# Designs tried in a protein design run: designed miniproteins, single chains, continued (4). Part 94

Each design is a single chain, and the fold is of that chain. pLDDT is the mean over its residues in the fold that is shown.

## One batch from the design tools (miniprotein)

Design m15243
Fold by ESMFold2-Fast:
Structure m15243 (fold): chain A 80 residues (1-80)
Amino acid sequence: DELIEKIIKEAEEKVEKLPEEKFEELMKELGISKLQAKARLIMEEAVKIAEKIIPKGSEEFLEIVNKIRAKIIEKLVKEE
């Protein structure tokens, strides 16, 4: 879906502007790889963007969040 791809792209652009220390801190705190840390930060930013765009309705919000997560996981698998 075009909206989901736009949200993910905007989130990716915001995460690319984050300092390296943000990734290192998350990796250390959670015991995850840099790729997993990047995915988590993209997910957090994408959810924030979605909260600003999606009007009332928890079901619609959950559906979009689930689609965003699925797309991010798919990209992670491709980078391995």
Scores: mean pLDDT 75

Design m15244
Fold by ESMFold2-Fast:
Structure m15244 (fold): chain A 60 residues (1-60)
Amino acid sequence: AAELAARLDAAARAGDSEAAGRLAREVHQTSPELARAAKEAAAKAGDSAGASAMGEAYRM
């Protein structure tokens, strides 16, 4: 769960839209909770940029 969210964030930061799109689909199909948990974890760590990148990748 956390691994999938971390990979999505990494792909979005790297600008790999193809990988980000594929991972975003997996997160959406598995559970919206995974995306929310990853976003909350990033925010708590002070990684607002990571949280934003995840939001953008998930939009795809």
Scores: mean pLDDT 59

Design m15245
Fold by ESMFold2-Fast:
Structure m15245 (fold): chain A 74 residues (1-74)
Amino acid sequence: SVDDIVAALRRAVADLPEEVRLLVETLAHEVATMARNGEPIDLAALEAAARRLLPDRPDVVALLGEAFRQIAAA
């Protein structure tokens, strides 16, 4: 479920700095809300936003991209 994907993201970033966790939560909440509303998910735009917000964290960007793809497919 979308909630399970978001929960997995929270666990994956739990030990990272607060600013990184807040950005992940914000992006995950936005995408989860779009999915729950049946809105089209622009994966390219969301991945670009993640790269812009976390330019020094390719590991976190990769986790977000995978989560966005899973949410879009749910």
Scores: mean pLDDT 83

Design m15246
Fold by ESMFold2-Fast:
Formats: sequence, C-alpha cells, structure tokens
Structure m15246 (fold): chain A 120 residues (1-120)
Amino acid sequence: MAVADVAGELAAPLQGLDFDYGFTLEARTPEGRLVAVGVGAINLEKKEAIFAAGVARDATGPVEVRGRAFDKENRVLAEVTGRFDAPSAEALVDFIRKLVEELAKKLGAEEKITIHIGLA
C-alpha cells in the first residue's frame, strides 16, 4: 500500500518541468520484491538534476539496483546496475550520482551538474 503512494509523490515533482533527460531507478530483492523506486530529470541549461526516491523501511539484505537515463524520445542513453548488501538512502544517493555521471560522459558534458535528491 505505501509503495503506491510513494510512487505517486515521486512523479508529482517532475510534472511541468522543462527537462532534457529523464531517469528511472528500481531496486529489488533476489526474490524480485520491489524495495526502492526513483524518478529524476536533468536540465542542461541550468546544469541541474533532480531526483525523488523512496525506500521501503522493512527492506533488508542484498538488493539489485537498475537505473536508466532516457531522452525525450524515450531512447535509453545510459544504464547502470549495481548490487548492495543492504538498501540504504546513502547507497541510493551514490547510485544516482553514478547514473548522472554516466549520462554526462555519454553527452561529453565538461561542466559539473548539481544534483538535488529528495528521499521518502
């Protein structure tokens, strides 16, 4: 029940924003249970990225995380996967930074992008 409310709240901050690229993130247990979700957007003119992510409070043990970066045509430009021994806000923040860095490398971006992350 809580996951649906969190997913709705994560989508709302991105509505009506001008963005160049979008991001999605999910984390799952080995059994396939969804324990974290995230969405984000980047504006290259402002050199800013924003993310909203939620983590289940009862999530313990190893998780596999998958992040994807998309253009406005829904073409995947970057994909990052990782494994963590335990889901944590810090691990998700570091994963989000890596995903933004991989997109920046793909685009040949020379300038530092400021990342804003909201966690639920």
Scores: mean pLDDT 69

Design m15247
Fold by ESMFold2-Fast:
Structure m15247 (fold): chain A 80 residues (1-80)
Amino acid sequence: LLEEAEKAFEEGNYKEAAELAKEVIEKYPGTKLEGKAMGLLVKIANKIKDEKARELRIELLTSDDPREAALRLAEYLETL
């Protein structure tokens, strides 16, 4: 699942990468896999020249609830 998300990111399929990263966060909360999936969402947001994605990325990095912020970022990236 996480490996599939990373592959989608490498292929430039950011929408699929975000969907798969969201699934990792939902299925494996509190694990190192969740942290890696959140990191992948940050990388996707950094690659996309999109102001709202940048804002949501900053929210994820500064939020007191990083899981909720990450899911919000992933949902937005899925709409692109």
Scores: mean pLDDT 80

Design m15248
Fold by ESMFold2-Fast:
Structure m15248 (fold): chain A 72 residues (1-72)
Amino acid sequence: MTDEEKKDFVESGSKTLYRALKPRYGEEAAEFAGKIFKEKAMKLLKQGVDPHDALSQAALEAMRELEERLKK
């Protein structure tokens, strides 16, 4: 997988997460989760983690950070 392919893959995942979260949590929360997802997913992909596992782990981490943000 090239860096271009990694970027496109992460971008698609981020947009999917944003669309799923926006109706429930609002635009700001969905944008926050999408940003965290991109950061985590790119880091995992650069470390050689399988693309599917990288997206799944990044989504879980983004949701965890969103939950912490909503508690404060």
Scores: mean pLDDT 80

Design m15249
Fold by ESMFold2-Fast:
Structure m15249 (fold): chain A 68 residues (1-68)
Amino acid sequence: SLSEEEIERLKKEGKELLKKAIEERNVSPAFLPWMEKELELAIETDDGSTPLEEQVERLVDLALTLEK
C-alpha cells in the first residue's frame, strides 16, 4: 500500500498530467473537474500497481468517448 505522502504526490502529478493531456488531445476543459475527482479516487483505491500514466490515459480516453 502507498503512504499518504506518496498518494498526495501522485494526485499532484496526475492532475498536471491530466491538464497537459487535455490540452494536447483537445479534450473539453469542462471534463477536468470530473476527471480530477475520478483520478484522485483511482489513486486512493490503487495499491500502487497501476502506473499513473495509465490511470490518466484511461480517463482521457473515456472523456474523448463522451465528447462529440
Scores: mean pLDDT 78

Design m15250
Fold by ESMFold2-Fast:
Structure m15250 (fold): chain A 98 residues (1-98)
Amino acid sequence: PLSPEELERQREQARKILEQTDRAIRERRPSVHFRVEDAGPVVWTAVLEGMNRLLEAGIYDITVEMSPPVDFVPDERTREALARLGELQNERDERRRR
């Protein structure tokens, strides 16, 4: 378990990621780039929530960078969401090529 201070820092980063997501949807951005620093499970959960909201809004060009890399292994839901994101990006690219 994280210390209360570490957990609060992760929650603050998560809040910023969700704020970036909401702004991107409101501004109808064609692509979104998430940069995550000192990432942990709470922050990663926010990134997934953000990706889900972007996908629902029709934004498929989503990039996630983590620095430093974390030893966090994505759960089954995370892997499924990332796989779905990849499939949607491929479908979008095929449609653009046509």
Scores: mean pLDDT 70

Design m15251
Fold by ESMFold2-Fast:
Structure m15251 (fold): chain A 112 residues (1-112)
Amino acid sequence: SMEEELEKKIEEVKELAKKAIEAIKNGASPEEVKKLIRELGKKLAELTKLVLKLESLSKEQLEKIDEALELAEKVGKLALEKYPDDEELRKEVFEVEIQLGLLRIAVAIVKM
């Protein structure tokens, strides 16, 4: 069902964001962190497409999406703090910020 696909995609985003946070905290290379951030951006784009197919979002679904958004935002913040001079990583974080913005817009449209 669409609800099962949505739940699964939210969990994929949350798990990937948690993995990225752990990798950054454990001193993973900038290359490893960039790969995780790129995958996070892709999963966020997929989640946005799923949200746009829905007629409405339940309170529980909204809360779970908010949790995923908060975790993904934390990834970008930690990555920039850990590697402030990595221009390529900064561009990858910017792409994730774009995807976060698009997901927020999609949620707002469906919530209306």
Scores: mean pLDDT 89

Design m15252
Fold by ESMFold2-Fast:
Structure m15252 (fold): chain A 71 residues (1-71)
Amino acid sequence: MQQEVLDELAQWIEDQIVNGELNLEEVHKRVEEAVKNYGVDEIEASLVETAAALRGIGDALDAGKVPKVKT
C-alpha cells in the first residue's frame, strides 16, 4: 500500500512536468498527505519526488515541451 501510494505520487509528478505545469505547493501538499494518511516515510517521499521530477523533465524535453513551475 505505501509503495503503491509512492508510485501514484511519482506518476502524478511526472505527468505534471510533462504537461509543463508543475505546481510546487500542490506537490508539497500531496507529499504531506501521503506521510500523514498512509504512514509513508518523509525521506522516501522526498526521494520519489526528486526522481519523478528528473524523469518528468527528461520526458518533457523528449516531447519538445519546456517544463514550467507554478507556485
Scores: mean pLDDT 68

Design m15253
Fold by ESMFold2-Fast:
Structure m15253 (fold): chain A 87 residues (1-87)
Amino acid sequence: VEEALKDLDEIREAVEKGELEKAREILENSKLPEWVKNSILKALDNYESLVEFFKKTMPEEKAKEFARDIIASLVAMEKAILELEAK
């Protein structure tokens, strides 16, 4: 459990830094449950679509930042769920 939670922290940090390929690599090599992996992979795969959606209402750099924040928040929420299940 502790190793999987550390992997989620590293994925979140990579996403926040814009290192999406690094986040994907950590996720693929992690021992996280498949539902967590699939959820985060889907979010990473949809990153460009999120940026394009937010570009309709904000500058591109802010759209990229906001899309990363959304994905990082998803990772943080899934970590919280796993921590609750471990108790």
Scores: mean pLDDT 82

Design m15254
Fold by ESMFold2-Fast:
Structure m15254 (fold): chain A 62 residues (1-62)
Amino acid sequence: SPPSPQEQQQIAQRLKDRLIAQGVPESKAQQIAQDLLNGVPLPLEHQQMASDIADELQRQRS
């Protein structure tokens, strides 16, 4: 099933936080997180990161 709107928001927020922790400027990290929420295709590295975050959230709910 597709992630819920709340889960999508959590994935986007954690993606933004991880990118900032890696030295990406906050404004660019915000744009990438917004692109994820809008269904804009991301670079493979960012798509993989978002998938890893989604898997982590599902494990925490189990």
Scores: mean pLDDT 81

Design m15255
Fold by ESMFold2-Fast:
Structure m15255 (fold): chain A 96 residues (1-96)
Amino acid sequence: SILSRQIGLVLRIIGLEFDISQMDLSEEVKKKALEILEKIREAALKTEDLEFLDKLDELLLELEEVLENEKDEEEILKKLEEIEKKVEELLKEAGV
């Protein structure tokens, strides 16, 4: 069910938003990550396409990996900006 996939993704986003609030990251990094998460959430709730949800889920995982594994704040920001571009491109292509 698409609704079950949407709920699962939104719950993961809520959990990650909480984790980000507790992470030892700059306010600039936290703000950028939260902005990307909001774009993913809005896209997930508006789509009826399971393949589109799978692509959003992959981008969410990429964002999680960047925040957990990268230690240089400037590199985190660069990678987050690249993820944001991928999200925006995906939204444009899907007409969401």
Scores: mean pLDDT 85

Design m15256
Fold by ESMFold2-Fast:
Structure m15256 (fold): chain A 77 residues (1-77)
Amino acid sequence: SEAQELAATPRTIVLEVEDVKEAAEALKAQIAASPGATILSEEITEDSATLVVHVAASAIEYSDVDATVTVVLLKKK
């Protein structure tokens, strides 16, 4: 395998929420208030939202590398 054990690998987090748009807006506000975190892309629909977030190594307490996290919000049934 390539030397990816020490590099920040993209992670996908899937969360079920009662209101996708409200949860997505709350998450966007939290990211905007966090130094070192930036939204790379966003796609928000009625039933799902996908946010790709870049987190700088300086914002991660025990990491020497930047991280890219994909957050998927799904409407809870």
Scores: mean pLDDT 71

Design m15257
Fold by ESMFold2-Fast:
Structure m15257 (fold): chain A 82 residues (1-82)
Amino acid sequence: MENEKKLLEFLSKNPELLEQYAETLIDRARELKARLEKASGPQKQKLEEALNDIISFLEKVKKLLTNPELQKRIDEVIEELK
């Protein structure tokens, strides 16, 4: 939580890094979704929490972006993950 706000403030000042970070989050979200589909028991709960955190963070990153193609890709990924 503390690290998220600091990271968002840093990325908002560095648009190129923000776009690169958004791509990394998309890849991570898809990886977590794939792991979640194969998971059971206590691991499933931890992966669900991690996935929800990434979805929340992608929504925040999307608001800082000025690249409409990347914003559209984030929207599509979030729909796939919900």
Scores: mean pLDDT 80

Design m15258
Fold by ESMFold2-Fast:
Structure m15258 (fold): chain A 98 residues (1-98)
Amino acid sequence: DLSKVTDLKAEGSGTTATVTATVSGPAEKALVRVYVSEAGTGEVTLGGEKVVKGGETATITVSGLTPGKTYGFGATAFDPETGEVVGTGSEAAMVTVK
C-alpha cells in the first residue's frame, strides 16, 4: 500500500521558497523530494529532498528562485533504500516569489 504526500504548502520570499509536506500512511521512512517548475516552461527540476519518518512534516528550502516569477512545487515520497515510490504525489502549489 502506498503512503500519501499531504498538506503541501509553499511560501516564497525573495530568492527562496519554504516548502512543507507531510507523508501519511504505512511507510515508516520516506525520502521526500520537492520538484520545482517555472510556470510556462514545462521544465521540472529537483528543488530539494529530506528523509522523514511516516507522519512527519518535511521542511525543505528551495533556493535560486527569481523574484517576480511564478513556480509550481510538487512533492513525491520515495523509499530511501530502494528509490521506489512509496507515496502518491501531492497537488502542485503555485507561488509567485516577491
Scores: mean pLDDT 78

Design m15259
Fold by ESMFold2-Fast:
Structure m15259 (fold): chain A 74 residues (1-74)
Amino acid sequence: MSTDEVIELISEVTGVPKEELRELFEKVVSKYPELEKNVKDAAELALKSKDPREKYTILKTTYDDLKRTYEELL
């Protein structure tokens, strides 16, 4: 799964703008490269989920964790 596909999926499900998500992701991954794999793994898990609420929860939690990490970098 490409980074752009992950950003688009999170944007579509959470309503967060793609530009905001891209900035968050790039800044977080620049300092913590290991988090790129974690985010992609979470997106793949969400795509395999049969429950729309579980899919939303996985992606929303992933976004919240990224945003928290981004804010700690400011």
Scores: mean pLDDT 81

Design m15260
Fold by ESMFold2-Fast:
Structure m15260 (fold): chain A 86 residues (1-86)
Amino acid sequence: MMAEYEEKARRLLLELVAEILREHPGDPRVQAIVAQVEAQLAANQAKAPLTEQQREDLRAQGFLAQRIAEGDEALTERLERVAEEA
């Protein structure tokens, strides 16, 4: 059985990334994070082909990790809510 837990967690993480992007349209900091994550994904793709689902997962995880690293304290609480919901 594909784990319903994993699918729910994935959906919630993707929804969280979409909400952050919607809340910060045209923010240069957000754009810089997106560009960095896309560059990392492109480098990984050249070495080992990823599935579309794996690319979406890594893109979401990389974006959220970089936002936390740059001091988005509110994102930590949002991630805790995602973990509770999953």
Scores: mean pLDDT 73

Design m15261
Fold by ESMFold2-Fast:
Structure m15261 (fold): chain A 102 residues (1-102)
Amino acid sequence: DVEKVKEEAEKLKEKIENEDLSVSELRRLQGEVSEKLHDAIVEAAQGNWEQIEIAEIYLELLEILDKEIEKHDPDFTDKDRKTREDTNKLFREKIEELKANK
């Protein structure tokens, strides 16, 4: 179901680009995408290697949402940016590990 995830990801990217989403809405979407990314990594670790591509799609969306939150949240700090970058790096390293082991 990679194609459906790709279609949903493109629709979400268009929504982020074209709509003036509130910080609370962006954070809700960040939480949803983060959960889906985690689930895809868990599934891939269990041998469902289709989920590796799905995890990559969700990580890209998560990085887009992180940047949009930074742009719209006046209380966003350098510490918050570092926390998001460190978190995304850990997800990226996990995905690369899964790719190497398939």
Scores: mean pLDDT 84

Design m15262
Fold by ESMFold2-Fast:
Structure m15262 (fold): chain A 120 residues (1-120)
Amino acid sequence: SRAAEQARLTDRLLADPEAGVAELKKRIESAKTPEELRDIALTLIAVGTSRLTPEQLAAVEARMAEIEKRIEELKKKNPDLPDEVYDALLSTEMAIAVAEANGDEELVKLAKEIREKILS
């Protein structure tokens, strides 16, 4: 299932960051749907949020609320794209915000690769 696979990837990335990053990069490259890209972004959010201090988490939550509003406005202006694309973009922008908050340059790069693939 998607949930079981996300849990496995989250555990892998926490236990072996180098191997986890390599596996996620391959999954980004092989992904065929916005839903697959969203699932990878959700894995990055799960790992990233587990590493934040309470103060960093509060700052990220405020930023995430603003991101959510911007994506909702973009969706209203561009109704030609399916909902799954906007869901993937929202999760990806949240993943970038979380990775930036904890200074994880490698996870920032992965999240940006997801964004580029959604927009291509």
Scores: mean pLDDT 83

Design m15263
Fold by ESMFold2-Fast:
Structure m15263 (fold): chain A 73 residues (1-73)
Amino acid sequence: SLAEARELLAEAQALAKRVPLSDSSLAEARNALQTAAMELYMEVERENPDPARVAAAVARLREAMRALEQALA
């Protein structure tokens, strides 16, 4: 749903804030998260969002979030 997508975007932003901008070792994972979040944001901000495209973007963002969380461990 769009509400789930927007909540996930907020969670991704909170996760990104845990990573210092100066940490070059996490830059790749952070950039992947930023790209996935931007893609999801663009899909949910369409006048008539496509549920299938939103679902695909949500899956990509969850994957990027998981990768960054693993890199932070």
Scores: mean pLDDT 82

Design m15264
Fold by ESMFold2-Fast:
Structure m15264 (fold): chain A 101 residues (1-101)
Amino acid sequence: VSGAMAAAVHARLAANYAEKGDFEKAIEHLQRAVDLAKETLKLLPKGKKVHEEAIRIASEALTKVQKAYDEGNKEEAAKIARDAARRITGLYVDALIEESK
């Protein structure tokens, strides 16, 4: 649980840094979100599909943000980071709701 929420927090930090134009920190925090989701997948036998989906979303976002930034598309890079943060947060929130049932 804590590792999953930490991954979501780093994805949101990446979005916040991208909105401020700090794409180096945005990329760093997206990478940290990937790493934390992978570590959580390794430690938790339950919820593997949720963590695998979070890894997929964060990894795709990391690649796309890097590419958009390298191409000078700062608005696109920020949008990708925001969309990834929203998706990862929603994924883990939905998983917590299902676990409470």
Scores: mean pLDDT 78

Design m15265
Fold by ESMFold2-Fast:
Structure m15265 (fold): chain A 79 residues (1-79)
Amino acid sequence: ASEERYRDAKAEGERLAARSPVDALVGQAKIEYARGEYEADRLAKEGKSAGEIFRTYQEHKRRADELLAQAQAVAAALA
């Protein structure tokens, strides 16, 4: 489930990093999304509050969105 998705995202991120600077940023964003799910699941297993779980997920989502924005900016600069 989330641990497997995080593992798969890391492997895909490594492949993307070898292609271009834009693909490397996209790969990092995918890793951050998958990591957010993994960390949220871990906190849920530990019995943490719904608010703490949600904040953890949202923080990783925000980091992923920032990386995607950087990828778009780099792609635009190369066009």
Scores: mean pLDDT 84

Design m15266
Fold by ESMFold2-Fast:
Structure m15266 (fold): chain A 80 residues (1-80)
Amino acid sequence: SMEELKEELKRKEEELARLDEEIAELTAREAEVLAQLRAAPSPELLEELRRLIFEIAELTMKRMLLIEEIKALKKKIKEL
């Protein structure tokens, strides 16, 4: 039903908001690690940077898929 689709849309939009917050937090941490690496190169900081890049990439892909799901739901709701 249209009501079930609207509820699913709301849940996915809330999930998107949480993902955006998590990506922003990780991106801020990446900036801090990059600043520290510029001041003093460290194998430990380089490994942390590598992990942050991977985590941000994974969440960014998840965000892209979620946006497509939200678009599909909005289209279904509009076509009903």
Scores: mean pLDDT 89

Design m15267
Fold by ESMFold2-Fast:
Structure m15267 (fold): chain A 91 residues (1-91)
Amino acid sequence: MEELIERAERIAIEAAKAGSISKEQEEEHERLMEEIGKKIQELEAQGKLEEVAEIKARLAEAGLRAAEADPRATEEEIARLRAMLEEARAA
């Protein structure tokens, strides 16, 4: 799981810094997020809610880091991501 999230985070941060995303980066990111989503759904089906909460917190951290790396990110978007991270960590 962590390797998938790390790869998705790297793509998101690089795209944010560049102010653009290539088709290849977008497709890879989409595939990684789909794989992560499937694993989350499988863990939820198994009742592993604590593991799901940890993954959601990690994804929220990744999203926040990418948004903070983007000079075009709105304060509202960053605030939303921070709120999501706080909620995920509180769960």
Scores: mean pLDDT 81

Design m15268
Fold by ESMFold2-Fast:
Structure m15268 (fold): chain A 100 residues (1-100)
Amino acid sequence: SALQEELRKVWHEFGEIVEEKIRESDGATGARILELMGEINALVEFLLEHGSDEELREAIRLFKKAVEELKKAKTDEEVIKILEELKRELQELVKRTEEE
C-alpha cells in the first residue's frame, strides 16, 4: 500500500540519520543505539505485516517527529532518549494491533 511505502521511506531516512549519529558516538553509545535500532526494526516489520492504515499513519507520524528531533540532537544522551521514546510509542501501537 501507499502507507507501507511511505513508512519504508521514513524508516530509511531515520536509519540514515542514526548511522551518522553512530559514527560520531563512543563505542558504548554506538552499541546501545544499535540495540535500540534492532528493537525498533522488529516493531516496524510487525506494523508493516499486521498494522491497520490508522496504525501505519501513526507510525509514519512518529518517525517524522523522531527524524526532526534527531536533526536537533546535540548529545549522545539526547539521541538515546529520542530512540527510547520512539520505541515506547511504537510498542504501544503494536499492542493495539495485537488486541484487535
Scores: mean pLDDT 85

Design m15269
Fold by ESMFold2-Fast:
Structure m15269 (fold): chain A 65 residues (1-65)
Amino acid sequence: MVSEEELDREVWIALVLIGVAIAVKNGDSREEIEALIDRIVSQLPEEYREEARAFGLAALDARLA
């Protein structure tokens, strides 16, 4: 079973991914999407920020490839 901490981590990562997906569909620039990732990540608990940011950037890179 997923722990409560793991569930929180997945929720935070999902929020970043949803934001990136919506911004890409809206045709936002790479710079605007990176700024959006920064804004979302800055609101997360510090321990999840690096992972969530990396996940968001990886999703962005995959969508723009």
Scores: mean pLDDT 78

Design m15270
Fold by ESMFold2-Fast:
Structure m15270 (fold): chain A 68 residues (1-68)
Amino acid sequence: MSDEELLAAAEEMMRLLADSYLAQGRPELAKAAVRQTAAHLAAELRAQGRDALADRLESVAEEMLKEI
């Protein structure tokens, strides 16, 4: 999987998860789910020495959090 494909898949997963909680009237859980998912994935990427990709993933999550 390319870096762009990984970022796109992660963004789609986080957005679907956030939208699911928002549909339930739970914006606090939507934000928590995005933050927790991004933090876990970024930590795994950093453990692999992929710090630049982890930083890009966290940036995508921060932009998504502005929309919630």
Scores: mean pLDDT 83

Design m15271
Fold by ESMFold2-Fast:
Structure m15271 (fold): chain A 85 residues (1-85)
Amino acid sequence: SSDEQIKKLKEKLREAGASEETLEKLERLAALIKELREGETEEKTEEITKLVLEITPELLKVAEKEGVDQSSLDAVRESVEELKK
């Protein structure tokens, strides 16, 4: 389930040194993305974009510190750029 996936992701990121603030924002982001499937609004898309921009720097820093490869880090950057289109 998506809730189990988010829980597992949060656990891995916490182990990797992500802050509780970033983990809370990630959970909020996941909830908003689910809500978009029920009805897209400008307010929801703006909040998603803001959260992605706020969490991405710390997530990339944590992932790089933990030895995640450059291609995976670049894939995350590309996903962030797609949200700006």
Scores: mean pLDDT 75

Design m15272
Fold by ESMFold2-Fast:
Structure m15272 (fold): chain A 87 residues (1-87)
Amino acid sequence: MRIELVGEYTINGEKIVARLTADTEAESAEIEVEGPELTEEDIKKIEEEMLKLQKEDPEKFEEKGPIAAYAALVKAKIAKEKGTFPE
């Protein structure tokens, strides 16, 4: 079964589009993103908004799932570059 989720987010007046594709039979997942590269401050803003949405509007949080996944990936990359990632 193939699942595709598309999330859109506007940060600093610029639009980010993230597409998450998961195939449960192939046991694969892929994320594609269009938009500006995120800074640590941008990631913090996205995390704060996602936390608020999860509490106040779960349906909107689900719609932003791909954006939350992309923010987590960028955060992991930044942590890896700083040598703080627990891998």
Scores: mean pLDDT 71

Design m15273
Fold by ESMFold2-Fast:
Structure m15273 (fold): chain A 74 residues (1-74)
Amino acid sequence: SPEEERQRLLEEIEETLRKYVEALRSGDDAAMAEYRAKLNEILAEAVRRFGPTEANRILTEALKRVQERLRAEA
């Protein structure tokens, strides 16, 4: 369903962002480049499936989840 597909994309963006933050903290330039490329691909898929407005909403929601996790761990 579109709702299950949206949830999958949200979870993939959240996971990719978490891995990007880990790479950033460790100074792993190769991993950072890999996760930027992957994030760009997932976002392109979200735009194709749901359009730019909803894709931006999914990204914003994923970013909020990652930020909330980082604040709780700080």
Scores: mean pLDDT 86

Design m15274
Fold by ESMFold2-Fast:
Structure m15274 (fold): chain A 65 residues (1-65)
Amino acid sequence: SAAEEQKRQLQQQILDLMKAGLRTQAEIAKALGISQSTVSARLKTILGMAGLDSKEALLAAIATA
């Protein structure tokens, strides 16, 4: 579905921005033109899929990948 595709693209864009050095939900939200609450919800989903419990753990995983 279009909504599922947009969600998938948004998750990938968030990961790409974090790999590029953005760490705060506010900066990611500004870069993507979306709300911080949307970024927070997507990060929660990403963390769940990755088996991680914090943004810091996700950043460490990205840095060592």
Scores: mean pLDDT 77

Design m15275
Fold by ESMFold2-Fast:
Structure m15275 (fold): chain A 79 residues (1-79)
Amino acid sequence: SAREELERAVREGEEAYKEYLELKADPNADPTRVTGAALRAIGSVLHASLLLKRHPDLELSPELRARLERLGEAFGIPL
């Protein structure tokens, strides 16, 4: 379902963002891996935003909405 796809996108985005922060804190991290993690997180936010636009009847829990908004704000992406 669209809701399950949205939940997966938010989860995958959060996982990528966590990886990004951990890699960014590591002075020995491969810059390509840092960039890749950031792009995966951004891609997940954009995918979630597109799902919401295409499915305006999607009921989001306040918790899921807050998680998505927090992830979007981390990269300056309006929702």
Scores: mean pLDDT 86

Design m15276
Fold by ESMFold2-Fast:
Structure m15276 (fold): chain A 93 residues (1-93)
Amino acid sequence: SRAEELRREAERYYEAAEKALAVAKEMKEKKLPSEEAKKQGAEIGKYDKERSEEIVELAYDEEKREEAVELLNEVAEELRAKGDDYYVAAAAL
C-alpha cells in the first residue's frame, strides 16, 4: 500500500539521521579515523550532496572536526524532519 511505502521512506530517513548522529559522536570523541569519517560522510550524499562534500572536506582537517560535527548534527535534524513528514503523510492516508 502507499501508506507502507511512505512508512518505509520515513524509516530510511530516520536510519540516515541516526547514522549521521553516530558519525558526529565518534568524530567528537575522536574515535573515528579520517578515512572512515570521509566514507560515512559521502554516504550522506545520497540525501544531501552539497553538505556531504563539505563534511568530506572537513573530515580531512583535524582542526575543523568540530565544524564537521555541527554540520552532521544539522543534517541529522533535517533528515529526521523529512522522515516525520513521510510518517505524517502515511498516517493521513
Scores: mean pLDDT 75

